# Designed miniproteins, single chains: the designs that were tried, part 104

Each design is a single chain, and the fold is of that chain. pLDDT is the mean over its residues in the fold that is shown.

## One batch from the design tools (miniprotein)

Design m3632
Fold by ESMFold2-Fast:
Structure m3632 (fold): chain A 95 residues (1-95)
Amino acid sequence: SPLEEMEKIVREAEKEIAKLTEKAVEAKKAGNYDEMIKYVREMQKVYDKALDEIREIAEKHNIPLSEYSRAVQRLINSYDTSLRSVTQSQPVPKV
């Protein structure tokens, strides 16, 4: 099913974004901001590729945006949540 393929793409992207988010958070806590930025850019790349793949499936199967808007919204929410996690991650100074 085209919609099942879209759901698979979203799940795979969410998994990879979560993994990259963890690495970005770890880099930030270690003070490695250049590495953090690298992982944030990789998250954006995963997000963009997933959107392109979903759009390609929709075009090939003549699926209107209204039918796959949930998949797109889920992907957007995942990316936004990940960016927020990186932004809010800070080592609390204990002195």
Scores: mean pLDDT 83

Design m3633
Fold by ESMFold2-Fast:
Structure m3633 (fold): chain A 92 residues (1-92)
Amino acid sequence: SRAAEREALEARVRERLATTPDPAARETLRQALAAAATALPSVAVAILEIGLAIAEALEAGERMEALVEVVDGRYAVDADTELRYRVVPTPA
């Protein structure tokens, strides 16, 4: 189901890229797709979900920046890759 989950999220991100008028949202979605393409499957799902959430906040008139750190190998000793992020409101 992770593969199906990823494919569904990638499709949603691509659809929003085609329809969103917000340039910051477009850039966020583009960065999420690029990062997800090189990430482990579980991490890719998280990256895509975060990208969509930030794009939605931007489209709602909120200006936010994401600091995303993908942590694997160094911090995860299990099958789980840790994805850390912080969303910071951007001054108008």
Scores: mean pLDDT 63

Design m3634
Fold by ESMFold2-Fast:
Structure m3634 (fold): chain A 91 residues (1-91)
Amino acid sequence: MTVEMTALPDGTVVARARTDDPNLSTLVLAILDEKGRLLAIKTGEGERSLEVSVQAPPETTTYTAKGYVFDKSGLLLAEVTSAPLTLTVAP
């Protein structure tokens, strides 16, 4: 499983998750702030890839994305945390 984050020029933060797990039932992708607060979440049943985005506030903050893969019984098969992404305001 892979989880990646990218900042767009308009201040949008985009997270993408992808899995090749044959036991996939539900894929969950979340974006969190530096304090671990949930900013955005998306779930996909039977989907091997998800994309979720959040509009960055007009202040410096650090984001992380977390991906989760669950089977049909709700068993967690994989958890991946992205590298942190910091958006800075101009000095």
Scores: mean pLDDT 79

Design m3635
Fold by ESMFold2-Fast:
Structure m3635 (fold): chain A 67 residues (1-67)
Amino acid sequence: MPDESEINRSLALMAASVGRLMLNNPEVRKSLTPEQIKALEEAIKEAEDPNASPQQWLDAAKKINTL
């Protein structure tokens, strides 16, 4: 419902910020596999996409949190 879309967006943007901090830290980035880096980059892109559905935002946030 529209009343939850802003909550899902905020959660996704917060998760994307954490993911970006991980990718911007060279030591953390080197500890990740190439596949994990790609998955994280794609999840961040979906979390930051203003045209994504509320479900896609929630799924992206969960993906970042499980890495």
Scores: mean pLDDT 78

Design m3636
Fold by ESMFold2-Fast:
Order: C-alpha cells, then sequence, then structure tokens
Structure m3636 (fold): chain A 73 residues (1-73)
C-alpha cells in the first residue's frame, strides 16, 4: 500500500521513487516547496494532480496513509 502510493506519486510528479522517499524525510510543510524547486516551477504553477500528489506525500509524512490514498483516488 505505502510502496504503491509512493510509486503513484513518483509517476504523477515525474520524479524517481528514490527522490519521493527523500521528500518524506522533510517536514510535511516543506514538501510542496521542494517539489516545485526540483521541477523548476513556482509552487502555484503545480496542476491539481501534482498538488494532490504533494498533499498525499505530506499526509503520508504525518502517518496518515488512508487520507493520503484518498487524495490520489
Amino acid sequence: RREELLRRVAEILGLPVETVEELLRLPPEEIGAKVAEIRGVAIEDLDDEQANAVQALALLAEGRLEEAEAMLA
């Protein structure tokens, strides 16, 4: 479940799974800014799918797996 969620987020964000795992080591509130930095865009330029993937990672970083899965459903 967690591994499946990480692979789905990696696909949505266009990042390697290993990079997504590194993002989980950040405070949840910093994940979105780091994704925007890696992609070379402003945080407000993330589309809805990418924003949902960032939110799912933030929820997962807080241990909220069920809510993270719902964000990507």
Scores: mean pLDDT 79

Design m3637
Fold by ESMFold2-Fast:
Structure m3637 (fold): chain A 91 residues (1-91)
Amino acid sequence: NLEKKIDELLNKLIQALNDYNKKITEALKNKDYDKAAEILEEAADEVRRLLYEIADLLEQMGKTEEARKMRELGEELEKALLLRAKELKEK
C-alpha cells in the first residue's frame, strides 16, 4: 500500500525534524556553532532524501505534479539548511 508507505515516511520526516531541532537548539545554547552546522548539514541531507522518497511514491500513484512539487520542496529546504550551516561555520 503506497499510501501507508507515504504516511510512514511523513511520520519519519516529522520525527527527524523534531530531533534535529532539539539537537541544533542544544548546540546553539552551548555556542557550539561547528556542531550546529554539522547537524544542519545532516538534516539537509536526510530531509531531501525523505522528500524524494515521498515524491517517488506519489509518482507511482500517478500524482506526477505533487511528486514534482515535493522534489522542489526538498531542494529548497536543503539549500536553506546548508546556507544556515555555512553562516554558523563563519562565526
Scores: mean pLDDT 88

Design m3638
Fold by ESMFold2-Fast:
Structure m3638 (fold): chain A 73 residues (1-73)
Amino acid sequence: MEEERRKKEEMIEEIRKRQEETRKYYETDIRKFIEEHKEYSRMMKEYFGEKFSEQIDKEEKEVIEKAREEEEK
């Protein structure tokens, strides 16, 4: 219930934080950033289970789309 909502929000924030760190490290290599991000998302899904998988997939998709847009420029 509210605890699940809180855990979801905390996990999303943690994922965003790690994505940002990875992004900074691979700023000039978008493909590596995408690969690292996908691995991290997979690990998070395994750790937290299916109830957060949709949110993780959504975040991953957004990150990949943004990275591809930058790559196409």
Scores: mean pLDDT 67

Design m3639
Fold by ESMFold2-Fast:
Structure m3639 (fold): chain A 62 residues (1-62)
Amino acid sequence: SQEDLERWKQSRYNLLVFGDQLGADHDVKLGKMTPEQAQKRIEDQSKKFKQLLDQQVKQLQQ
């Protein structure tokens, strides 16, 4: 159902964002980026993850 697809999409989104947050935190600790740059990266990547998942759901729908 559409509701099940939305729940699956949200679950996948949460996993992808969590992984990106771990990477961003690590890079900040190594001095590779500022906390502000890390926040910007997470925001930009989160938008891309939603777009990717929206496209994937559309391709799977009949």
Scores: mean pLDDT 83

Design m3640
Fold by ESMFold2-Fast:
Structure m3640 (fold): chain A 88 residues (1-88)
Amino acid sequence: SESEKILNETLTKWNKKMEEMGEKFRNVSDDPKEKEELVKEIEKLIKEAEEEYKKVLPKLSPELQELLTRAMEVFVAEAKKMIEELKK
């Protein structure tokens, strides 16, 4: 279905962004400036994902809306966890 295609494209995009961000997080130096720049990049990704969620959600069936919502919650939680670790 069109809804399934939209969901799969959105989830694939978010998974790729999370993978790329996770790699940057694992390879970040102890330089406070590099950590601050990565925090800003992750915050931007959260904002972009939240805006995309708002645009995609009404295009999906109720069952797929629940899957997208759960994926968004996981994305935001993992991103915020990385931000908290970078601020230590």
Scores: mean pLDDT 87

Design m3641
Fold by ESMFold2-Fast:
Structure m3641 (fold): chain A 58 residues (1-58)
Amino acid sequence: MGIKEVYTFGAGEALEKAEEVAEKGLSDKVTVLMSGTTPKKYFDKMKSLGVKNVKYIG
């Protein structure tokens, strides 16, 4: 399965999706897209959960 993008609209949704992706071993297969207003601490938390591809939109 190729890399796919997942849109998230809040820090809670983003963290929940990141945990799901990490648990399923899909960290290299999924890019999590975060709102540009999401604080950096949540970005850092997602990276710590093993999500390799995270980027801000807007």
Scores: mean pLDDT 68

Design m3642
Fold by ESMFold2-Fast:
Structure m3642 (fold): chain A 61 residues (1-61)
Amino acid sequence: SMEEEIEKALEGIKKLIEHMVAAGYSKEVMERFLNWEISTIKDEEIKKKAEELFKELLEKV
């Protein structure tokens, strides 16, 4: 379903952020990679949710 596709995409982004934090990447480096990743998302709803998620997770770093 569309909801399952959205959830899978967001989990992938979350895991990527968690991996980068664990690997010791700076906030600036993470922001650059995440902006690139988000730019590849063609679905506007997934893109919006991904942008909200990455901002929320970067604030915790």
Scores: mean pLDDT 74

Design m3643
Fold by ESMFold2-Fast:
Structure m3643 (fold): chain A 65 residues (1-65)
Amino acid sequence: SVAAADAEFVRLLAASTDPAVQAAAGRIYTEVPEERRAEAVREAVAVLRAGGGAAELDAIVARYA
């Protein structure tokens, strides 16, 4: 569900020590259209689970914006 993906995303962001990751994550909610946001968040969760960072999140924003 969208809510479950958002909750997992918030949890992964809270565990990150990189402020650039927090900034890139904020851009998903401000720059990605609402209709594409659920898909962007699911991809962001997969990236963070795999050990990815701000650059990979920025690439998601660029792809879905």
Scores: mean pLDDT 81

Design m3644
Fold by ESMFold2-Fast:
Structure m3644 (fold): chain A 61 residues (1-61)
Amino acid sequence: SMAREEKERALEEGTEALKRLREADPKDLKAITREIGEVLRAIGDLFEAALRLGEPAPPVK
């Protein structure tokens, strides 16, 4: 299930980015901005993967 693997990867990347954001020097706006961008990307990727996983049961094939 590639969609599950993509969801897990997105969750892991988002968690790591959030951790770095939390540990970032509050004076380092460049690092903070970059990590916020990574969190937003991970959320987008997770949302996309979740939408694919949450699709109605596919027709029998």
Scores: mean pLDDT 70

Design m3645
Fold by ESMFold2-Fast:
Structure m3645 (fold): chain A 84 residues (1-84)
Amino acid sequence: MSAAEALREMVRRLRDLLRKTKETKDEKTFRELGNEVVFGATLLSNYTLKKEAIEAIKNKDREKVLELAEEVIRMLEAEAERLK
């Protein structure tokens, strides 16, 4: 599997978790989305976004986690295009 394919697969998972989190107030889904956002920020070496995501999860700031998920998705899509 290419690095670009791996990033696109991560984007698909993040989009699914984002959709599920918007459809439900389930704590489990919120935590799963938050963890994937932290992981994505780590892969992007975006330590500012990683710190912001960790704080948002700690504070149960659902709206902030959703915003950060959209940002990470955009950044991962751009990185996948760069690798191709």
Scores: mean pLDDT 83

Design m3646
Fold by ESMFold2-Fast:
Structure m3646 (fold): chain A 81 residues (1-81)
Amino acid sequence: SAEIERQLAAAVTAAALYAIGEALDAGEYTEAQKLLLEGAKAAAAGDLERAEELFREASKSKDPAIAEMARELVELIERYK
């Protein structure tokens, strides 16, 4: 239902913003962190297809922590497709 899709979008957005927030203490956004932020923005707008695409790109990051977070966000979206 549309309500479940909205709740999923909110959950994905919250998780992505939490992950980005933990990285903000580094003072600079990496390319992978920018992809997570753009994915969070897409999810907040209800565009889960675009959010998934951006998180898949972030999952290719050389930073294992960013790659793992992005992969978990992709799995969350795919679970409710």
Scores: mean pLDDT 75

Design m3647
Fold by ESMFold2-Fast:
Structure m3647 (fold): chain A 110 residues (1-110)
Amino acid sequence: STLERIREVLRSMSTLDRLGSLIGLADMGILAETPSEALEIARALRVGVEVLREQEPSIPESKLEELLRLVEEAIEAAERGDLERAKELFRRLRELVEEIQAEYQAQQAS
């Protein structure tokens, strides 16, 4: 139910607000204190990337595939109890979302 609620909220947002929410979730993941917390955040990030892919066709599929790969690797790391690896993946995901946000804003300004 929590993941369904997150999906509904994200679907109601603009693309810029969705990207900002993904950055916020990644920041929470970087600050996670347990693998269980990291797992919940990674699952929320997966929902967010799926909504971004469904709702914004201007984002390159290759970048969405890379986001999904990073999210799935973070889920696997958290499931194994590897908190430090999950945090590394959240940092990489955050950087990629910032790149997508910058590119999207540049396209809207053209």
Scores: mean pLDDT 89

Design m3648
Fold by ESMFold2-Fast:
Structure m3648 (fold): chain A 126 residues (1-126)
Amino acid sequence: SLERFAEAIVKLILEYAKEAGKEDVGKMAADFVRRMLEASTLTPEEVEKLAKQIIEEAEKNKDKYPTFAEIMILAAEALVDVAKHVPEEYRLFYIRLVAISFAEKVLEKEFGVSTEEFRQRLKELL
């Protein structure tokens, strides 16, 4: 289920963020994953509004977390692209790929967690 998928990614982000001493980044990343998966039910215009809000939040954090901010902006842009160009029957699949890619990059760049470790733990939760 979509809820189980979201819960699994959020759980891993929050656990690794705590271990890395970056709980503020973890909270922002977890909130963004939930919002990304919600985008599967939104119109392209609503996804653009969501993306603009996310980009604004990223810009506010760019001085403290420049790499994280860049990852957020790229993921927000990818969501807009999916909403505008991917047919509805494949939309959830591509949004899940964007969410996984976002989580992998945040875990690697901000928390020092390998993609292999994240993928193995995610597989165990699904």
Scores: mean pLDDT 86

Design m3649
Fold by ESMFold2-Fast:
Structure m3649 (fold): chain A 74 residues (1-74)
Amino acid sequence: ASQEEVVAQVVEALKVISANPLAQLSDFNQPISLLKALPKEQREAAIEQLKLLMQTDPTLAKPAQLLIDLVTAQ
């Protein structure tokens, strides 16, 4: 998958997580796997796109930050 395809899928997953009051940490496993499947340079670029998204859509800021933290800690 291209970086753009992965970012689109991650954004859709974050929207689902943000809309679900019962969302659990395990719901991040798919977005984490998608980002980790990217080469390092493309993954870093995808993370920068997510940081920009956090500024343009505040409803996604918390789940996006948690996803970034989980991906970069592993």
Scores: mean pLDDT 81

Design m3650
Fold by ESMFold2-Fast:
Structure m3650 (fold): chain A 78 residues (1-78)
Amino acid sequence: KVEEAKEYAKKAIKLAEAGKLDEAVENLIKAARLLAEAGVISVEKAIAYILEAIGYRLDKDREGLIELAKELIELAEK
C-alpha cells in the first residue's frame, strides 16, 4: 500500500516532466489517498495535497506537481 503510493507519486513525476499534467494530478490523488488509507497522513492532509495538486494543474505549474510528488515519496519512505 505505501509502496503502491510511492509508485504512483514516481509516475506523477514522469508524467509532469512529459507535460501530461492531468495524468500527473490523477496519480498524485491516488498516491495521497493510499497514504491516508495506510495511516501515513491524515484524511485532512490528503485532501490538502489533492487541492494543492489541482491548484498546480490550473496554473500549469509542472515544477509544483513534481515537488509535491517528491514530498509524497518522502512521506512514504518514513
Scores: mean pLDDT 85

Design m3651
Fold by ESMFold2-Fast:
Structure m3651 (fold): chain A 86 residues (1-86)
Amino acid sequence: SRRDIILQAIGLALQSIGVQLDTKDPRQIEAAQLLLRAALRIQHGDVEGARRLVAEAEAILATVANPDPDLLKMVDAIRELIEKME
């Protein structure tokens, strides 16, 4: 399905940065997409864009019981990168 292709693409992209995504929860998939976009914003020097996307991902993960620990690590890693860019 289209969802499975998207999940595979996200999983491959996250693996390239040392994260493995095992979830099929659409909320966690959306959070992963937002975190990937936040990382891209950081590469372009868009600190405010990255902050907004991380905040959106964090809000989604807060609605999830037992969120994926690798996604939580990704939130923390991106926030640390944002702080270094200030």
Scores: mean pLDDT 72

Design m3652
Fold by ESMFold2-Fast:
Structure m3652 (fold): chain A 70 residues (1-70)
Amino acid sequence: GPISDDVMSQIRAIIAQSTTMPQFIIDMARNFIADPSDINIGIFMMAIAVYKTTGDDSPEADQIMDLISK
C-alpha cells in the first residue's frame, strides 16, 4: 500500500540528519524516496537485514524500517 506523506516526511528527515548510516543504506533509502515502489522498499529492507547479519547497528535505518512497517 502507499506510504503516507507524514511517514515519507519523517524518513526524509532521518536520512538528511543521519551521520551513522552506511552509504549503501542511505542510497537504497534515497531510491525508495524517489520511487516508493514495493521493489525499492523491499531492496531497502533487504539491505538493512543483510547489514544486521554483520553485527553492525544502524538505529536510523531501524527507525525507517519501523515507519515503513506501519
Scores: mean pLDDT 75

Design m3653
Fold by ESMFold2-Fast:
Structure m3653 (fold): chain A 63 residues (1-63)
Amino acid sequence: MVDELLRRAAKAARAGNVDEAEQLFTEAAKIDPSLRDALQKAVELLRAGKPIEEAMKVIGEAL
């Protein structure tokens, strides 16, 4: 479940849909609240123009 949401969020972010990626990360955090801080940092990186690979690294370190 969480992995599918993260995969969809990464696809949205690569397409330039940061708002959609943020929504999907929010849904993932509702399923696994332990990821909330990492997902929030990932959204901040995407909004700062960092590549999705940087955002996914932060999430992976929290898993």
Scores: mean pLDDT 79

Design m3654
Fold by ESMFold2-Fast:
Structure m3654 (fold): chain A 100 residues (1-100)
Amino acid sequence: MELRERIQRLRAELDRLEKEVDTLYNEAKSLGNKKAIELVEKAHRVLLESRYLIDQAEKALEAGDEEKARQLINSAEQHLAETRKLIEEAKKVIDEAKKK
């Protein structure tokens, strides 16, 4: 039960971060800022990896492999943390570009 709740929370966070990445990508592209575009593209790649890990965690849990599910959940949490860091860095670059 606990692991399923963690997976549900991770999916909700993933969906929120995907929307934020899409918004930032459009802003970075409109500004023509290469560094911001690269950061957002990297964030998108890490998000895709997070989605894969969450999907694998769900499958492991359905198979009764709680230890594997927990490991995959922990990995997904780390990937989402990296995504949040990349998003914050991209926001700073975009804000700096807008002030020019």
Scores: mean pLDDT 86

Design m3655
Fold by ESMFold2-Fast:
Formats: sequence, structure tokens, C-alpha cells
Structure m3655 (fold): chain A 60 residues (1-60)
Amino acid sequence: SRGQREIDLAVDSFNEAVERMKKKAEENPEADPLELTLEMFAEFARLHNERVAELDAELA
């Protein structure tokens, strides 16, 4: 279903953003957790928006 496809895309985008956040934290132990979280959220939002737009184009 479309709902399941959207969930799958959200999970993929979230996992990718989390992995990038973990890498940044590993490389910069003194990094501000709030800054890392905000960067992760911004990246997730961008990735998810792009993938949803791609899905919408596919279904059109």
C-alpha cells in the first residue's frame, strides 16, 4: 500500500540521517548533542521530502 511505501521511505531516510549523526559524533566527541540532533533532523527532512517527491512522480 502507499502507506507502507511511505513508512519504508521514512525508515530509510531516518536510518541514513542517524548513521551520519553517529559518524559525526564519533569524529567529534566534543560536539554539542543538540547541534548534532538538529543537523540529523534537517538531513532527515530533506532526504524524506526528496524521496516522497520521487514516489509521487512514480505514481503519477
Scores: mean pLDDT 80

Design m3656
Fold by ESMFold2-Fast:
Structure m3656 (fold): chain A 83 residues (1-83)
Amino acid sequence: SDLEQALKLVEEALKAVQEGDYDSAIEKLEKALDLLERAGASQQSIEDTRFALSDVKIAKRTGDTTRALESTERAIESIRKEL
């Protein structure tokens, strides 16, 4: 399903952030957002994934990954609640 594919992409984005591969994380989070919107996912899942994308873009600029890791984990939890 689109929700299961979105979850997988956000989990892969978390690994990319942990590895310092912010470009891969951004691409995966953008694809996950498209899938969540197509699936009619909850506003919470969509918003948490948007916050994760924003925080990863900040991490790319600053090298500070703490907020990006926290936001991405929150997005994973929100999507899992819908499965």
Scores: mean pLDDT 90

Design m3657
Fold by ESMFold2-Fast:
Structure m3657 (fold): chain A 79 residues (1-79)
Amino acid sequence: MEEFFNAAAEARRALEAGDLAAARRAVSQAGKTGADIWRARGNEERAAQLEALAEAAAKATSLEQVRDVLDQIGRVFFS
């Protein structure tokens, strides 16, 4: 859990800084961290959704797209 909050905080900092490459990496990492946590809890559906969102973040071409993916990661993680 702490790992996910730390990854999400890093992602928010990268988005605030306006660094698209750093934001893509940080949001992708938040998604992967969330997927690992939910897979360890036996929720493969949620883990797969978070992995797909991590891939979407890595392919995002704008800060707005990266921000939208981070919002989706949060919704899936806490649902």
Scores: mean pLDDT 86

Design m3658
Fold by ESMFold2-Fast:
Structure m3658 (fold): chain A 74 residues (1-74)
Amino acid sequence: SLQELLQELMRKVGEAILEGEKAGLSKEEIREIAMKIVEEFLKENPEIPEEAAKQLRESAELAVEILAQERKRK
């Protein structure tokens, strides 16, 4: 289902962000990796509506921002 595909994508994005932080990558480098994962996923799943694709891109960018903010707090 679309919901299962979205959960799998967000899991991969989250894992890439965590591994990037462990490796000491910058927020900008982590964002590039996360967005590449999203774009490759969308290319493999062309049946995803454009509105949903936009939301996925925005969610990935938001996830990077949230983790960067949490890092600054601690």
Scores: mean pLDDT 78

Design m3659
Fold by ESMFold2-Fast:
Structure m3659 (fold): chain A 62 residues (1-62)
Amino acid sequence: ARPGAYLDLEKGLFAPVYRPGMTPEEAVAESRRLLAEGVTRYELGYFPQLGVPERPEPVIEK
């Protein structure tokens, strides 16, 4: 499958799969598994590994 419509989740999930030699599809797939884990709302848009702002794209209500 592919990231839904907004890709906000993909951004947050994409970050943790940053590995040399991985394709963007692989990164998204790995990130997807975090989503299934339960890291779906808040922490999805958090890329602590990249130091991205604590507020991801407005995937969360407020």
Scores: mean pLDDT 43

Design m3660
Fold by ESMFold2-Fast:
Structure m3660 (fold): chain A 91 residues (1-91)
Amino acid sequence: MELTVSLTVEGGKVTATATSSEPQDAMVVEIYVNGKLAALSVRTDAKTVTAETEAQPAGSTITARGRAYEVKDGEVRLVAESEPVTVTLEA
């Protein structure tokens, strides 16, 4: 299984998309602004999950990461975690 994260920036608004090569029981994508959690999305039975921020000021450091989980017998287990992707918003 392969898990990747991509970032898109438009007018200070950040969109992060986590994509898995196979459907996952649960997928999470998180966006951090200056080290603080700003946005998070969760999707079940999916290959892709997307989160968006509100417009962030120029010079902000944005970090996004994705996680995939297996849900079995009422227990949630982390099965994959993406490398974090970091960008600094231009002035």
Scores: mean pLDDT 83

Design m3661
Fold by ESMFold2-Fast:
Structure m3661 (fold): chain A 56 residues (1-56)
Amino acid sequence: FGLIGTSLETIREAFKLLDEVEGLKPSHVAHMIGLLFAEPDITAEQVKEAVLERLK
């Protein structure tokens, strides 16, 4: 269970960003999942910034 260290609330909020952003590609989703696995203490705000950074 690779996501045990990450808050379910943070994961839920990160996936809400996918619903809001219609320009997302599979690569953006993969990046978000990678951040959640690599940085268990990451906040939803940090995930949001990283995904938006890749969209520009």
Scores: mean pLDDT 66

Design m3662
Fold by ESMFold2-Fast:
Structure m3662 (fold): chain A 65 residues (1-65)
Amino acid sequence: NAEDVALRILMYILMGKKDEAIAVLEQALASLPNVDQETVEKAKEAIERGEAVPAVDYALKALTS
């Protein structure tokens, strides 16, 4: 579910594994037919910056919309 995916993203960010966090997000989004690409890009930007709170927030919005 979206919450489990967001928690995995959070764990990878805290471990400094940003590429793995992005991969988890991309894998989860691949199963969804319509995604807000602006929200996805904001999630990826937050992951790249290591900003856990906005990364999780945008990831949840992308996965639950």
Scores: mean pLDDT 83

Design m3663
Fold by ESMFold2-Fast:
Structure m3663 (fold): chain A 71 residues (1-71)
Amino acid sequence: MKKSFIEQIYEDLKKYVDSQNLSEETRKKANEIIEKAKKEMEKSTDFQKLMDIYRKAQIEIDKLIREDKEK
């Protein structure tokens, strides 16, 4: 298969970020986190490591969203 699971996670994160009313700077930073996470997940053959990468990306994105909303 063409890594459809990683692609689904990537699309879900993109949709999640897009569903928030974020500043352009915060959106750019969130997208950078998503792109980096996708690249790292694609290099991983260990499911546990893949999930750790995904969780870390979600935490960083959630932090950016909260900080943007506090402005």
Scores: mean pLDDT 77

Design m3664
Fold by ESMFold2-Fast:
Structure m3664 (fold): chain A 74 residues (1-74)
Amino acid sequence: MPTVEQVLADLEERFHPSPEQAAELRRLVEEIHRVTVELDEMIKNNAPEEEIQKIKEEMRKLVAQLQALLTALE
């Protein structure tokens, strides 16, 4: 599975972001990764569906922010 570093290197190669844009990409990718790990642990621990849905909604918002940033980078 690709690491956060590998994903970021690929994005930098494809989109040629400025240092500021690269920092924002790193922040979003790391945050999405953290939320994904939390979601997996919640499912593994049979957390209530209401709590799982809240984490899924947060993940969806983060993914939308990442997509918007990538669109702005062209």
Scores: mean pLDDT 79

Design m3665
Fold by ESMFold2-Fast:
Structure m3665 (fold): chain A 86 residues (1-86)
Amino acid sequence: MTDEEKARELAFEAIKALKEGKYDEAAKLVEQAADLAIKSGNKDLLTEISQLARQMGDQARKAGDDDSAKRLYAVSDRALAAAEAL
């Protein structure tokens, strides 16, 4: 399995955790996905993860989970910065 394939699988698991209201778990999973995407150097994947993390952060904030929302926005910003550096 490539770093890109594993990053996509972790992103899918993060979406599942989000649907179950597990915002802290979703944040951890998308952070791991971002780490692998950065390692892979895949700009499109980094952009996708950045957008996903931002949407997750918005949902966590609306649910009142400010800590998870802050973490998710940080992942979004980090993935975007990595994509822009490529």
Scores: mean pLDDT 88

Design m3666
Fold by ESMFold2-Fast:
Structure m3666 (fold): chain A 73 residues (1-73)
Amino acid sequence: SSSTKQKDTNLMNQVIDHLGDATGAAMRGDRDSAQQHLDNAIKLSNSISDPSMKSQSMNWVSQTQSLVDSILG
């Protein structure tokens, strides 16, 4: 439905924003902020109804978590 597609698109955009913010926080050495944004991205990803979009979102979260962990040591 158009309503479900709009919801999922909005959730995906919010995930992308949080993943960018998590990376930015990590670059500043802000561990708490980086993890908070990652946690928010995970919660938003879990709310996506479309299986393909959810899988893509969770893959982006996983890649960003690895990047954040690498930056922060």
Scores: mean pLDDT 90

Design m3667
Fold by ESMFold2-Fast:
Structure m3667 (fold): chain A 85 residues (1-85)
Amino acid sequence: DVKVTFSPKSVTVKVGETVILDISGENIPAGTKVKVTKDGEVVHEGTVPASGKLKFSFTPTEEGTYTVSAEKDGKKSDVATITVT
């Protein structure tokens, strides 16, 4: 399993408003991907550095619910939720 913490874990924003999530974890495998998904589609992604700390930013273009998770080799982290109105 990929163990990371998202802060905040849940946030509500408007379309076009930039969301900033602090992602942290210990002993994160190199190449672990941060994925933003909406309705099962990956709309944005990044990579977690080996330090395990990342200031991740995302600007939604559509209303709806977006899920943020970290993934490596099919193993997923806890999720953060972005609700866009």
Scores: mean pLDDT 79

